# Designed miniproteins, single chains, continued (2), part 80

Each design is a single chain, and the fold is of that chain. pLDDT is the mean over its residues in the fold that is shown.

## One batch from the design tools (miniprotein)

Design m6943
Fold by ESMFold2-Fast:
Structure m6943 (fold): chain A 58 residues (1-58)
Amino acid sequence: SDLIEEILETLKKNFEEQLKNSNGDIEEMKEIFKKAVEEAAKLLGNEELKKEALKIIE
């Protein structure tokens, strides 16, 4: 739980920083993020990680 919370906070911070520094590639960033989250959730066997991380891009 603690590790998953740290992962989610790190993902959120990094994604927000990337969006802030991007020059309009937001939709591409979202697709890359979504794919990475789905792969990570599958590797960890944690569907809650996927649900929570996907909220970052909503």
Scores: mean pLDDT 72

Design m6944
Fold by ESMFold2-Fast:
Structure m6944 (fold): chain A 62 residues (1-62)
Amino acid sequence: MPQIDSLEGARDDARKRIDDLKAKYKTATGDEKVKIEKEIATLNDFVGQLDRAIGDHRTVAG
């Protein structure tokens, strides 16, 4: 059953991946930095989508 817990889990996992990528970004150089930056941007967009879904589920009784 897709519940808020599943969405929160996905969001937490995505945020953890962003944190790991930020750590790698500090030591990366050249093209690798650009690649990591794009991955972080993609994950940030995904987190934003999950935050909206969680907000909708929490504030509106379905």
Scores: mean pLDDT 76

Design m6945
Fold by ESMFold2-Fast:
Structure m6945 (fold): chain A 64 residues (1-64)
Amino acid sequence: MLEPSEEVLRELAEELGVSPQTVRRAIEAYDLYGASLKAIAEGLGVSQAAVSRALRRAREEVAR
């Protein structure tokens, strides 16, 4: 399970124009429940590319 820091969640939230809590729930939906990038992107009102970049960044930060 991805558990990025509050700082990373805040930065991703600012980039996507949503709350940090919304970013955390999107990561949980992807990592724990296998939600598609398309479904998450539609829910957040952003592109699939933006969601993919955000999830990749979150994984890189957690892997440190």
Scores: mean pLDDT 70

Design m6946
Fold by ESMFold2-Fast:
Structure m6946 (fold): chain A 75 residues (1-75)
Amino acid sequence: SEEEKERGIKIIDWLVEETKKLVAFYKEKNYPKEEIDIVLENRKAMIETIGQKYGVPEEVLKRALEEIEKIKKEF
């Protein structure tokens, strides 16, 4: 439904923003890059799972995954 799609989009948007905060926190705590990379891969898998469950449009899902890749390049 449109309502489920909207819910999925909001969850994915929230996950992207929370991932940015979490990675910034891990960097401040001097976590190794390899540990941060694992977190980012887990977040990508979660985003894909939520996207499929809620029927999120592919274009929205691709943009969210691109944002996670940007986080990886910035940190």
Scores: mean pLDDT 86

Design m6947
Fold by ESMFold2-Fast:
Structure m6947 (fold): chain A 55 residues (1-55)
Amino acid sequence: DLDRLGDAVVARLRDLGLDDEADALRARMAAETDPSKRASLLTGGALRAIGLELD
């Protein structure tokens, strides 16, 4: 479920202190209706969160 995954990614970005990035992702996800573009947005957010956790 892309919406639940989006919520999880946004919550993780907030936990990492990236509140502005989390808010921007939430807003873009809410505005975007194309599932492929939404998946691309989530992939970027998830990779950002993972990179910060590993580095």
Scores: mean pLDDT 75

Design m6948
Fold by ESMFold2-Fast:
Formats: sequence, structure tokens, C-alpha cells
Structure m6948 (fold): chain A 62 residues (1-62)
Amino acid sequence: MSKKEIILEYFKKHGFVLDREEIIELLTKYFGISRETAEKILEKYGDKFTYKEVLKIVDELE
């Protein structure tokens, strides 16, 4: 499954906007990133995340 497909399926399960903890879970569980790294990446973002914002975050992680 592509990165884009994983993100889209996660949004389908959790609704069209994710909170910070939901993004941390996505990054740690599906992309193998540590909680500390995920929290550091999210420092520049607010409490709510759209599909576009999450796609950009994941794309930057390559």
C-alpha cells in the first residue's frame, strides 16, 4: 500500500480532521517514527490536521 493510500485509509477511519495524538499514532504505527521525532515534527503545527497537511508531513519524511 502506498503512503498516500495509508493516510487516506486512516482519515476514512477517524474522520476528515485528525488531532495531534491521532497523527502521532499514524506516524509511529504505520511509518515507524519514534514518538519523540513525531512530536518534534508537529511542533510547528496546531491541534488539528487536514489530509493535505498530513500528506506534506509524510512526504517530507522520505
Scores: mean pLDDT 76

Design m6949
Fold by ESMFold2-Fast:
Structure m6949 (fold): chain A 58 residues (1-58)
Amino acid sequence: MTAEQLEKDIEATEKAIEELEEEIEKRRAAGEDDTVLEAAKGILEAAKAFLKELLEKK
């Protein structure tokens, strides 16, 4: 795995988090439960942190 690949994966994860944040806001505005989306965002944030650690190591 290259540093370039890790950077790309981090960028993709950041975009996915941004899209989830938009969906969470939309659901809150509609009065819908966003608990599952908040949990998914937490998982993506953890994945991003892990990828950043791999990038620092390589």
Scores: mean pLDDT 78

Design m6950
Fold by ESMFold2-Fast:
Structure m6950 (fold): chain A 92 residues (1-92)
Amino acid sequence: MVEEIVREIEELIRRAERLLAEGRPEEALEALEEALRLLAENAARLPEEVLERLLERILRLVEEALRALGLEEYIPEVVERARGNVEKARAA
């Protein structure tokens, strides 16, 4: 089950990377939002190292997508909120 969740999140990350390369940042953000949702829902079940690695990778792509959309000003708020949501879900 954990391996399946990690695989699903990694597939969403790869999809977002492809969409960004194709100049499709809106669709990339949709994939990244789904990845963050799965990560938060499973945060308590994932090893800390895996959780942090996936979160950092997702947030880097979120920043890239927001810059591509001209929404760079929102990057700090979006990153802080996403990080906080995952931390709260893990801490319980």
Scores: mean pLDDT 84

Design m6951
Fold by ESMFold2-Fast:
Order: sequence, then C-alpha cells, then structure tokens
Structure m6951 (fold): chain A 100 residues (1-100)
Amino acid sequence: SEEFDLEVDAGVVYIGAAVIITVAKTSEKDPELRKLLIETANIIMEAVDEALKLPDPEQRRAALEKITELVRKAFNAKSVEEAKEIYDEAQKLLEEIRKA
C-alpha cells in the first residue's frame, strides 16, 4: 500500500530527528552546533507533518525523500558551518512544502 509505505517512511524520519536531538543533547560539546542540530531536527519534524498534508501522493513521496536526505546530512554534520547550511535547507524545504 502506497499510504502504508508513506506512513513507515514518515515514522523513520521522526525517529531520525529524535535521535539527532538525543545525540546533540548527550554527546555534542559545542553549544552552537548542539543548538543548530536540535533546531534543524524540529524543522524536519514540522516538514514531515506538512508533507503528509499534501493531497498528491507523488508530491508527498518527493517531499519525504527530500526530508530523509536532510536527516542524513544532519547526522553527518561535523561543524557549525555544515549545520547552518542544513538548517537553511530545512527552512527552505518547509516553506516550499507549505506553498505546495
């Protein structure tokens, strides 16, 4: 089922965002990087909620794929500069989803 696959994908993204927050809070020593990762993860969760509201299944899938890539980038962010870039990408994606 296409809807079932989308729900599973959304759940995986939420888990990914929650893991980013947990790792940032427990393991990240740089307070600026920690804050950016937590804020980025919160935007990712908002983007999932907005993506699931899209009426077109193809648009929902495309949005979830882009959000999944942001989760991957956030997991691999090693610097404040990388985290700022990902934060900006996440905000832009959320705005694009809301306009769709």
Scores: mean pLDDT 83

Design m6953
Fold by ESMFold2-Fast:
Structure m6953 (fold): chain A 75 residues (1-75)
Amino acid sequence: ATQEEIDQGVADIVTAVGKLAMEKGDYEGAIELYEKAIEVYPKNANAWRNLAEAYRMLGQEDKAEFYEKKAKEAE
């Protein structure tokens, strides 16, 4: 496996754990997990999109819009 393949796999797992935190209403915990996923693999558009959703759930629309734009750029 290449380093990029390893990083993508790790980011996917961390993002999935973040979704579990979202389902439990732990939006702050989900944000920390999605930020870690992005740190490992910044091309993970799902992590950026889910980070935006978590900030929307906290009422932080300006941050949500910023991260939504990042999700679109992560190609």
Scores: mean pLDDT 86

Design m6954
Fold by ESMFold2-Fast:
Structure m6954 (fold): chain A 70 residues (1-70)
Amino acid sequence: GEIERQLGEALRKAAEALKAGDIETAEKYLKEAERLREQISGVAALVADAEIERLRKALEDLKKGKKPEV
């Protein structure tokens, strides 16, 4: 649906920002993904939770000067 499409787009943009070392943009899109996640349920929500957690870990690694795994 539209929410799942927007969530996927936010996650994609967060991942691209992490690859570019853009902490501010990555944080912005991760917050958007977390907001959109609240509007979905079921298996799609579980998949989104795992992806958000993975990208949040990559963001924390980037903030510590480590190469993010994206």
Scores: mean pLDDT 85

Design m6955
Fold by ESMFold2-Fast:
Structure m6955 (fold): chain A 78 residues (1-78)
Amino acid sequence: SRVRELVSRLVGLLLRYQAYTLEGDEAGALEAVERLLETIDELEKLDPELARELLEFAIKLAKKNGMEEAAELLEKHK
C-alpha cells in the first residue's frame, strides 16, 4: 500500500535526521527535515494521526538536541 511505502521512506529519513541532530549537524538536519516534511504531507492525506505523531516526535528530537532552526521549521508545519 502507499502507506507502507511512505512509512518505509519515513523510517529512513527519521534515522538520518536523528543521526544529524545527535551529531549537532544543523545543515544535515535541515535537509532531512525538508524531505521528512514532504513525506509527512503525503502521509497526512492517508493517515493524519500517524503523520501528527511523527511530526511531534521530530519536533521533540530537534528541541532536545538544540536544533533551533529545524524545530522552528517543523513547528510552522503544525
Scores: mean pLDDT 80

Design m6956
Fold by ESMFold2-Fast:
Structure m6956 (fold): chain A 67 residues (1-67)
Amino acid sequence: SLEKVIEELKQIAEEYAAALKAGDVDRTRELLERMRQLIDKLESLGYTELAERVRKVLDEIEAALNA
């Protein structure tokens, strides 16, 4: 369901913040990939606009990490 996907995204975002603070690069990359997979799920369920908005935020986070 949409609610479950959003809740899982929030949980992964919290884990991502913790991994980033700990300097765990491998975990950070794993969590980014898991967030990408959940965004793909949103799009497959027909929530294209929401998926696009979340993808934009994730792209900004990745750009900041690679700077």
Scores: mean pLDDT 79

Design m6957
Fold by ESMFold2-Fast:
Structure m6957 (fold): chain A 68 residues (1-68)
Amino acid sequence: SLALERAILELLDEEGALSAAEIAERLGVSQATVSRALDELAAGGLLERRDGRYSLTERGRAALAAAR
């Protein structure tokens, strides 16, 4: 869902690096659904994963700004 992908990008922009479980809790969505969206966003170069946490890349921040 494009709406879920945007919500993930906005959350990470506001709160910084979060795990899939933390993102799922904040958005009220299953961890499985969030993990699929995170994999797609990371494959697109919008997120990076370090030590089990996801954060925005520069490309991710630019994409979010352009969508606002």
Scores: mean pLDDT 86

Design m6958
Fold by ESMFold2-Fast:
Structure m6958 (fold): chain A 96 residues (1-96)
Amino acid sequence: SEEERKFLLAETEVALYEMQAVLHERIADRLEARGDRDGAIAHYEKAIETYQKAIDLLKEALPHLSEEGRKRAEETIKNLQKRLDEVQARLDALRA
């Protein structure tokens, strides 16, 4: 169905954003370890922006999901929010 197609596209896009956010986080971690504070800050900011995009997209998909799909999506949102909060804490520490 069109609804199943839209849902599949949303799931794929969320997965891509999650991968991009994790990559930015790993780049930031490496830059921080090397003493590149400004580079680390820029990539932590990009990680936060990208996690937020994944969360927003998944929230938009919620009304179109099965009950089981909604449960999985809500768990994913919770996990993405925890990662975002952890990255925000690291960013705040670097800015202090």
Scores: mean pLDDT 86

Design m6959
Fold by ESMFold2-Fast:
Structure m6959 (fold): chain A 74 residues (1-74)
Amino acid sequence: MEEIKKKIEEYFEKLAKELGEETRPILEKVKELAIKAAEAELAGDEETARKLEKEALELYEKLLPAIREYLEKK
């Protein structure tokens, strides 16, 4: 678990650096859901893991307009 959690944290830290600090609060929320989904998967609770993955993806979709605007500014 610790290794998976570290990889998730590193991935989202990289995204925050690339997308900008203003996106960090939403990325933190997605990261929390991703970590919880991984914990549920490891515990054998596949239904909860899938539900949390879906919630994380829905938040990613909400980030798309902000990500697009950020990329357009570059």
Scores: mean pLDDT 73

Design m6960
Fold by ESMFold2-Fast:
Structure m6960 (fold): chain A 69 residues (1-69)
Amino acid sequence: MELLFRALERARRFSIEAALEVNRAMYFYLQKDYEAAIEALERARRLARDDAEAVELLDRAIEIVREKL
């Protein structure tokens, strides 16, 4: 139960929905669909907007993907 609680606490910092959007972005990036990858990262950023650290990490990821456009 403690391990599940820790997993939920980590997910709460970033949100489960935001984590799923980051996974979608990585999938699109591997497919070289950089536009779709950016859109997924922007959705993750919106979902995690109240976590400044998560927003900073997502902004950096968006910059990296934009360099591929």
Scores: mean pLDDT 72

Design m6961
Fold by ESMFold2-Fast:
Structure m6961 (fold): chain A 86 residues (1-86)
Amino acid sequence: MELERKVLEAARRFAEALLAGDWEAAEEADREVVELLKEIAEKDPELAKELLEEALRIAAEAALERARREGDEEAVADAEAALAKL
């Protein structure tokens, strides 16, 4: 499905931007994920929830990798906690 594919592509762009430390690109990708999930939720809220969980997992994995590269112990703990909830 076109919207489902776009959500996952936007989530990957968010992850890449986060790993690169490009906060502007990360914010743009995050907004795109949110808008696409809103469109999907109008027709299929269960699918939107599943895609949100996948997007959050992708984001949390990228945040964890970035935090480990920076040596940010608080950010590492936060990202690990986010992954544990998914």
Scores: mean pLDDT 80

Design m6962
Fold by ESMFold2-Fast:
Structure m6962 (fold): chain A 68 residues (1-68)
Amino acid sequence: MEKAEEARRDAEKAADSAIEKHRGMTPVAALQAAIDAARKVLEKYDLTPEEKERILQEVVERAHARLA
């Protein structure tokens, strides 16, 4: 449980950092960078594919709301 919460927090931070770096680009490019960064962070965690997908979805929805 604690590892999943830590992974989500790290994925959110990676997504936020990617959005900041790509803010001068299109919103689509910033969103794709955020998704890639979050996925890369989640690869480092020993979680099930279903947990990783759930966390990634939550991070992506949060990034979408921020870029809208």
Scores: mean pLDDT 78

Design m6963
Fold by ESMFold2-Fast:
Structure m6963 (fold): chain A 72 residues (1-72)
Amino acid sequence: MKKKKIEEAKKLIEEGESQLKLGEASRKASKTHLELGDVETSKVHQERGDELKEKGEKLKKEGKDLLDETKK
């Protein structure tokens, strides 16, 4: 039972890390568009980056909580 929860927790953490990296890439694209004067496209990329960061942090927290559960 604990082994399956550890595997699941690791998967959630990895997915969270992936979402955070995509969010960072989107934020960098936002800055590039802003520097080019494309304010509207910059906002779209920033909003996407914020959403991906929030989802990534949530997944990492769920994975960490699941790992902590296996220690009890």
Scores: mean pLDDT 81

Design m6964
Fold by ESMFold2-Fast:
Order: structure tokens, then C-alpha cells, then sequence
Structure m6964 (fold): chain A 55 residues (1-55)
């Protein structure tokens, strides 16, 4: 999945524990079955990808 790919890339440059916590937050937002929570999950995923590019 796109989330799993972003998580694995982030673990190359950031602490595994912090990356796993953020993954859990994204998955929790996606499970809440609301457009607002899905938008938050997408924004977090984008933020992780941008942070990896800047590292």
C-alpha cells in the first residue's frame, strides 16, 4: 500500500518508533469513516513524504 511504502522510506531516516506511531494515527483516521478524518490521513501521509525528501 502507499502508506506501507511511505512508512518504510521514513524508517530509513527517522526513528522506527515515531514512524510507527504516525502510521497508527493515519490508520486510525482512515478507520473513522468520515471525509474529515480521511483528509487528515492524506495530509499526514503527504507530510511524511515531504519530510523524507528534506532529510
Amino acid sequence: SEIDKAVEEAKKVFPDEEVERIKKLIQNYLSKNSSFSRDLAERLLKAIREAVKKA
Scores: mean pLDDT 81

Design m6965
Fold by ESMFold2-Fast:
Structure m6965 (fold): chain A 69 residues (1-69)
Amino acid sequence: HMELSPEQREAIRFIADTLIEVGDALDKALKEHKGDLEKIREAMKPEFDRINERTKQRLAEWEARRAAE
């Protein structure tokens, strides 16, 4: 087994938490909009945009810390 650094564990946990959030948001949109794909897409767009920006920022922070080691 490869032993991960605290930074690597943080990055992996962030990815896992993000996937859970996406799943929860999609489930909520499905229930709220009763399978109307266009409404689900519109409801999910701001969530995906927010998650994507947060993910990019987090990865950049992690890479910067990694490079400093």
Scores: mean pLDDT 75

Design m6966
Fold by ESMFold2-Fast:
Structure m6966 (fold): chain A 86 residues (1-86)
Amino acid sequence: MRLVVVFRNMSVSQITAEALRAIGLELDGHRVEIRIDGDTLTIVLEGLSDAERDAFLAYARELEAQGAEVVIREEGDLITIEITFP
């Protein structure tokens, strides 16, 4: 499974927190690509389990409940989550 998470309209603190989370996944043996472009953070994850996928989807829904705009797309083995902070 491949997961692409795009965070938009981020503060520096939010970018730091999500980048550290992504680095944690890399250290846990996943393939992780991180790109930072202004206030946008893109994380590409490969080799996720179903439980890890479900945890990311739950996290996206938590952010949506906190006022973020969340768009989730599934295409076969690819899931894209786009999160725009207020």
Scores: mean pLDDT 79

Design m6967
Fold by ESMFold2-Fast:
Structure m6967 (fold): chain A 61 residues (1-61)
Amino acid sequence: GAEEFLELARELRERAEEILREREELRKRGEISDLEADLMEGMAALLEGMAGYFERLAEKE
């Protein structure tokens, strides 16, 4: 139901935030390349996009 979609959307957004935080820490340590940082940012963006999709599905129920 709608609650399941909203919970999934929340989990996806929390995971995206975790990826962005890890990206920042790895950059501060000099442990990642620009390409790796871009890939992490892309992954976070995909998770945020999926969260938005599930939020829209919840609104239709």
Scores: mean pLDDT 86

Design m6968
Fold by ESMFold2-Fast:
Structure m6968 (fold): chain A 71 residues (1-71)
Amino acid sequence: MESLEKALKLVDEAIDAMDNDVERAFAEIIRGIGLSENDLLGAVDLLIRHARRFGNEKAVKLLEEAKKILE
């Protein structure tokens, strides 16, 4: 479960980089759904698109790293 733990850490770091309350709230929902459905890769893809819509380059970079681990 080493890859999952590392990917989750990167996802959490990306969400922590979301200073906009609306951006963070939706990101937390996407993360929760991904864990509940056991589809963290799908959740990360949605989170990347979400962070891009908010112009959050730091979050996008961290999420792209998480995606590489889950692929």
Scores: mean pLDDT 84

Design m6969
Fold by ESMFold2-Fast:
Structure m6969 (fold): chain A 73 residues (1-73)
Amino acid sequence: SSEEVELKKELKELFERFLEALDKSDLSEEEKLKLYEEAKKIGEEALEAIDKGDLEKARKLIEELKKRVKEIE
């Protein structure tokens, strides 16, 4: 479906934005690693939700990831 494709694209772009935000942040390497691992888990769960057709769960996880990106930016 077009919605599944768009959510996967949004998730990919959001994760790229997250990595850029981490790279530009003044956080310690330990804090960066922790945030990376937490975001990776959210991203993996979002991708699984998309693949299973649970688009509501996918959207909630994407919104959580957006919030985490904003907290670093």
Scores: mean pLDDT 86

Design m6970
Fold by ESMFold2-Fast:
Structure m6970 (fold): chain A 68 residues (1-68)
Amino acid sequence: MIELKEEYKEEFIRIAKERGRELLETDPDPELRELGERLVNTEDVYEMLGLELEAAVLRALRREEARK
């Protein structure tokens, strides 16, 4: 598992919640909005890390689809 220093965990949580809210409120992709909602609602930092990674992968896949 990824281990973060406590200060970095708090900063990451703030950033992750902000990003999740932004996705939920502004992203046109319903799957990204669902990930944003899950990111806002979770309190588990490791679930937040997984959701951030999943969102990054999904965004990359959407960009690849747009190229076709």
Scores: mean pLDDT 75

Design m6971
Fold by ESMFold2-Fast:
Structure m6971 (fold): chain A 68 residues (1-68)
Amino acid sequence: SKKEEVERAIENFEKVKEKYSDNEEIVKLTEEAIKKLRELLEQEKYDEALELANKYDVKLTRLVALTL
């Protein structure tokens, strides 16, 4: 279900936050993503949540590439 896809996206951002816990910029970005996705999940706005997750994933991927 789309709900399960959003929950998986949140879990993936939490794992990235743990992996890069010493990188303040990555931690802040993942925390922002998790907070916004959880708000949309509670509102049952799954399509908006998945679109937002993809946007944060792109930003996070670029940030990780630049800081490694």
Scores: mean pLDDT 86

Design m6972
Fold by ESMFold2-Fast:
Order: structure tokens, then C-alpha cells, then sequence
Structure m6972 (fold): chain A 82 residues (1-82)
């Protein structure tokens, strides 16, 4: 198992943020949220021990959830940590 960091930057929408956080919780992870009130964006960060394949599945599910809620996704990044 690798220690992986997933970062998702999206349009600040309560519905979209709720949907993204629900996907993280369903996968068994806690998400950290950073808001940029001036730009109207939020960054959702998840760190945990998982396979890269699992991280990619979770990232795709979170992106899809945000887009279904009507929010634009600006970036999605997956990093394997040391």
C-alpha cells in the first residue's frame, strides 16, 4: 500500500462539496477542505494508505459527483507520497 494524496479543486458549491465529501467518506477517508472565498473555489484534499488504482477510482468518483452537482472541476491531482 502506498501513501497517496488526492487533491480536487472545484467551484465552491455546497451541493458539490457535500457530494465530494460523501464519496470520500464512503471510501473510508476523511477530507480536508480549503476555501478560496475571493476566487469562489474549494480544494478538497485526501491523504491515506491506498493503492494507486483505488486512488484513481476514488478521484474519478469525486470528480463525477462534483460535475453531477453542477460544479466545474478545475484540477485533479494524485500523488504517491514518500
Amino acid sequence: MERVRIELELEDSGEALGAVMAEAARAGFEATVERDEERGTVRVVIEGEMSRARAEEMAAAMRAAAERAGARVYSLRIEVLP
Scores: mean pLDDT 82

Design m6973
Fold by ESMFold2-Fast:
Structure m6973 (fold): chain A 55 residues (1-55)
Amino acid sequence: MSPEELLSEEEREYIEEGLLRDLEKRGVPREVALAAIEQGAAALLELAESLPPLP
């Protein structure tokens, strides 16, 4: 199953923008955040779980 086929272009952009902002606030470099987004939802969840919670 291809995760890309489940998301519209607009949904993907919206998710990417929101996740980039969240990850940046948690101190994740933009390059690392973009790589996680490219790898898909599972990689993003794993990255988010490894980060400290937002204050």
Scores: mean pLDDT 67

Design m6974
Fold by ESMFold2-Fast:
Structure m6974 (fold): chain A 97 residues (1-97)
Amino acid sequence: GCSQKVTNLLKEIEKAEIKKKLPQGTLQKCAAEVFSKNPNASLVDLLPEIAKCVADEARKIGNLQCANLFEKAANIIEECPTDALAILDALKKKCEI
């Protein structure tokens, strides 16, 4: 179930040796952009899109480690939306300055 998928992802995030950090506020900027472009969508539908936005921003600056983690998170959040905020918080702490 979701508990095992989420626990495995959180362990992967904790163990990841992030060589390059994303700029402070990358997740917040993506959240603002996704919300502004999708005013009629539910919060549940927007959380995976926020993760995908951060992955795209990470790829643009050559941060493949964080890009891959946020892409994995987006897929897990689509299946396990109740854990989305915990996953995004863990990734923000790991990947942002």
Scores: mean pLDDT 86

Design m6975
Fold by ESMFold2-Fast:
Structure m6975 (fold): chain A 76 residues (1-76)
Amino acid sequence: IEELLEEAERLAKEAVRAFRAGDYRKAAELLRRAAELLEEAAERAREEGDEELAEALRRGAERLREQAEILEKLAE
């Protein structure tokens, strides 16, 4: 799952750069992709018996999806 977390982190950093550039649509898209990777990582953590990590990753994904929805509205 480390590769999924590393990729999600890279996407989140790219989203911050897009946000700073005023590209809210791109920032939202990158955050949604990062959230998807965190959900995949959470499922793998559950399969490995790490329920605490799985819950933390799910909460991270929820927060990123919420931020993406806000940015999508701003991009209208």
Scores: mean pLDDT 84

Design m6976
Fold by ESMFold2-Fast:
Structure m6976 (fold): chain A 77 residues (1-77)
Amino acid sequence: DSLVEQAKKLLEEAKEIKEKAKEGEISKEEAILEIEILLGLARILLGVSKVVYGEPLPEIEKIIEEIEEILKEVKEM
């Protein structure tokens, strides 16, 4: 499923951004902004899945929850 694969790539990018922020390679503010953009893209993919399949894909919903948790963790750094 191309939509699930795209959402998984967004999750992996969010994880990489968190690690870069944790190691001091990027600022916390930059990491928050980049993860918020990825979260927005994941929500668009969920909306597309609802149109294409008639219901939101649970795998994409789970990925959104994981990106939201990563964003929360970065904000709490």
Scores: mean pLDDT 89

Design m6977
Fold by ESMFold2-Fast:
Order: C-alpha cells, then structure tokens, then sequence
Structure m6977 (fold): chain A 68 residues (1-68)
C-alpha cells in the first residue's frame, strides 16, 4: 500500500508539472490532458485510503511547488 501511495504521489507531481508548463505555454490541449492526469492521480490516492481533503491538499501543494 505505501509503495502504491508513493507511486500515485509521484504521478501527481509529474502531472502538476505538466499542467503548469502547459499553462505557461498557452497549450490548451496539453493543459486539459494534464488536468485529467491530476484528477486520475487524486482519485487513485483516495482509492488507496487517503481522504478527499488530504488528496486535494496534496494536489494543491504539487501545483504550487511546480510553479517555483
């Protein structure tokens, strides 16, 4: 379980980086794809036992970190 959560968190961070890069480039198609990946990663974390609130907080943190 912990390893699966770690993998889901890694995907969340990678999706957040792709999302921020797409916004910076003005690529609406890439932004939509990255947003979908973010949603999928959040859903996966919830399925692995995280609360919706904790999963949402991790997503916000990942996007914030990708902006810097």
Amino acid sequence: MEKEIEEAKKELREAAKAYVEAIEKGDSAAQAEAARRLQDAVRRLIELGLSPEEAAQLARQAVSEAMK
Scores: mean pLDDT 83

Design m6978
Fold by ESMFold2-Fast:
Structure m6978 (fold): chain A 87 residues (1-87)
Amino acid sequence: MLKERLEKTVEEDEALLEKAIAEGGDLTPEEIEAARLAIEAARAAAEGDFEKAEELGERAAAALSDPAKAEALLATVKAAIEAAKAG
C-alpha cells in the first residue's frame, strides 16, 4: 500500500509540474530542475532504492540557489524516504 501511494504521488506531482510549466507558472529553471530531481528521488524511494533517493534529494536541494527553499525541499524528500523505510 505505501509503495502504491508513493507511485501515485510521483505521478500526480509529475502532472502538476507539467501543468505549472505549460500554464506559465512563476517557476525558475532551478526550481523546475529541483522539482524533477525530487520527483525522481520519491520514485527511487518507492522502488526501495533509498541510496539513490537520498542522492537525488541532495542534488535537488543543491539545484536551488535559495538556502531556505533547498532545506525545505531536502526535508520533504527525507520525510518521503523515511516513510518508505517505515513501511
Scores: mean pLDDT 72

Design m6979
Fold by ESMFold2-Fast:
Structure m6979 (fold): chain A 69 residues (1-69)
Amino acid sequence: SLERARELLRRIEELLAKATDPKEIEILEKARADVEAAIELLSKPEPTVAEYAAAALHLAGAEFLLSLL
């Protein structure tokens, strides 16, 4: 959902504000890009089934990247 995507973005931004390790920052920036892509898709007035599926894959990618920290 859009709300879930925005919640995940807030968590990533909080982690980025505290991050000092360049490798962790790189992973967090990639996760942020995935979540932002999902938000763009979900923010359309009438997202298609394909756009919902793409958004779900972006969110899964962001959660996978966060699991590497």
Scores: mean pLDDT 86

Design m6980
Fold by ESMFold2-Fast:
Structure m6980 (fold): chain A 60 residues (1-60)
Amino acid sequence: SEEDLKEAEEAKEKKIKEMKKKIEELEKANAPSSTIEEMKKEKDNIEAIMDEKIEKLKRE
């Protein structure tokens, strides 16, 4: 439904924004490159999962 789609899109935006903020805070704190890369990879994985759910909602 349109409402479910909008909710999923808003949930994605909120989650990705939070993860980007966390990554920026780690970069400012000069965290190890490995830690920053792991967080970026996790963000990309979560984004991909959320995008898949959004695409399913668009086709249902």
Scores: mean pLDDT 83

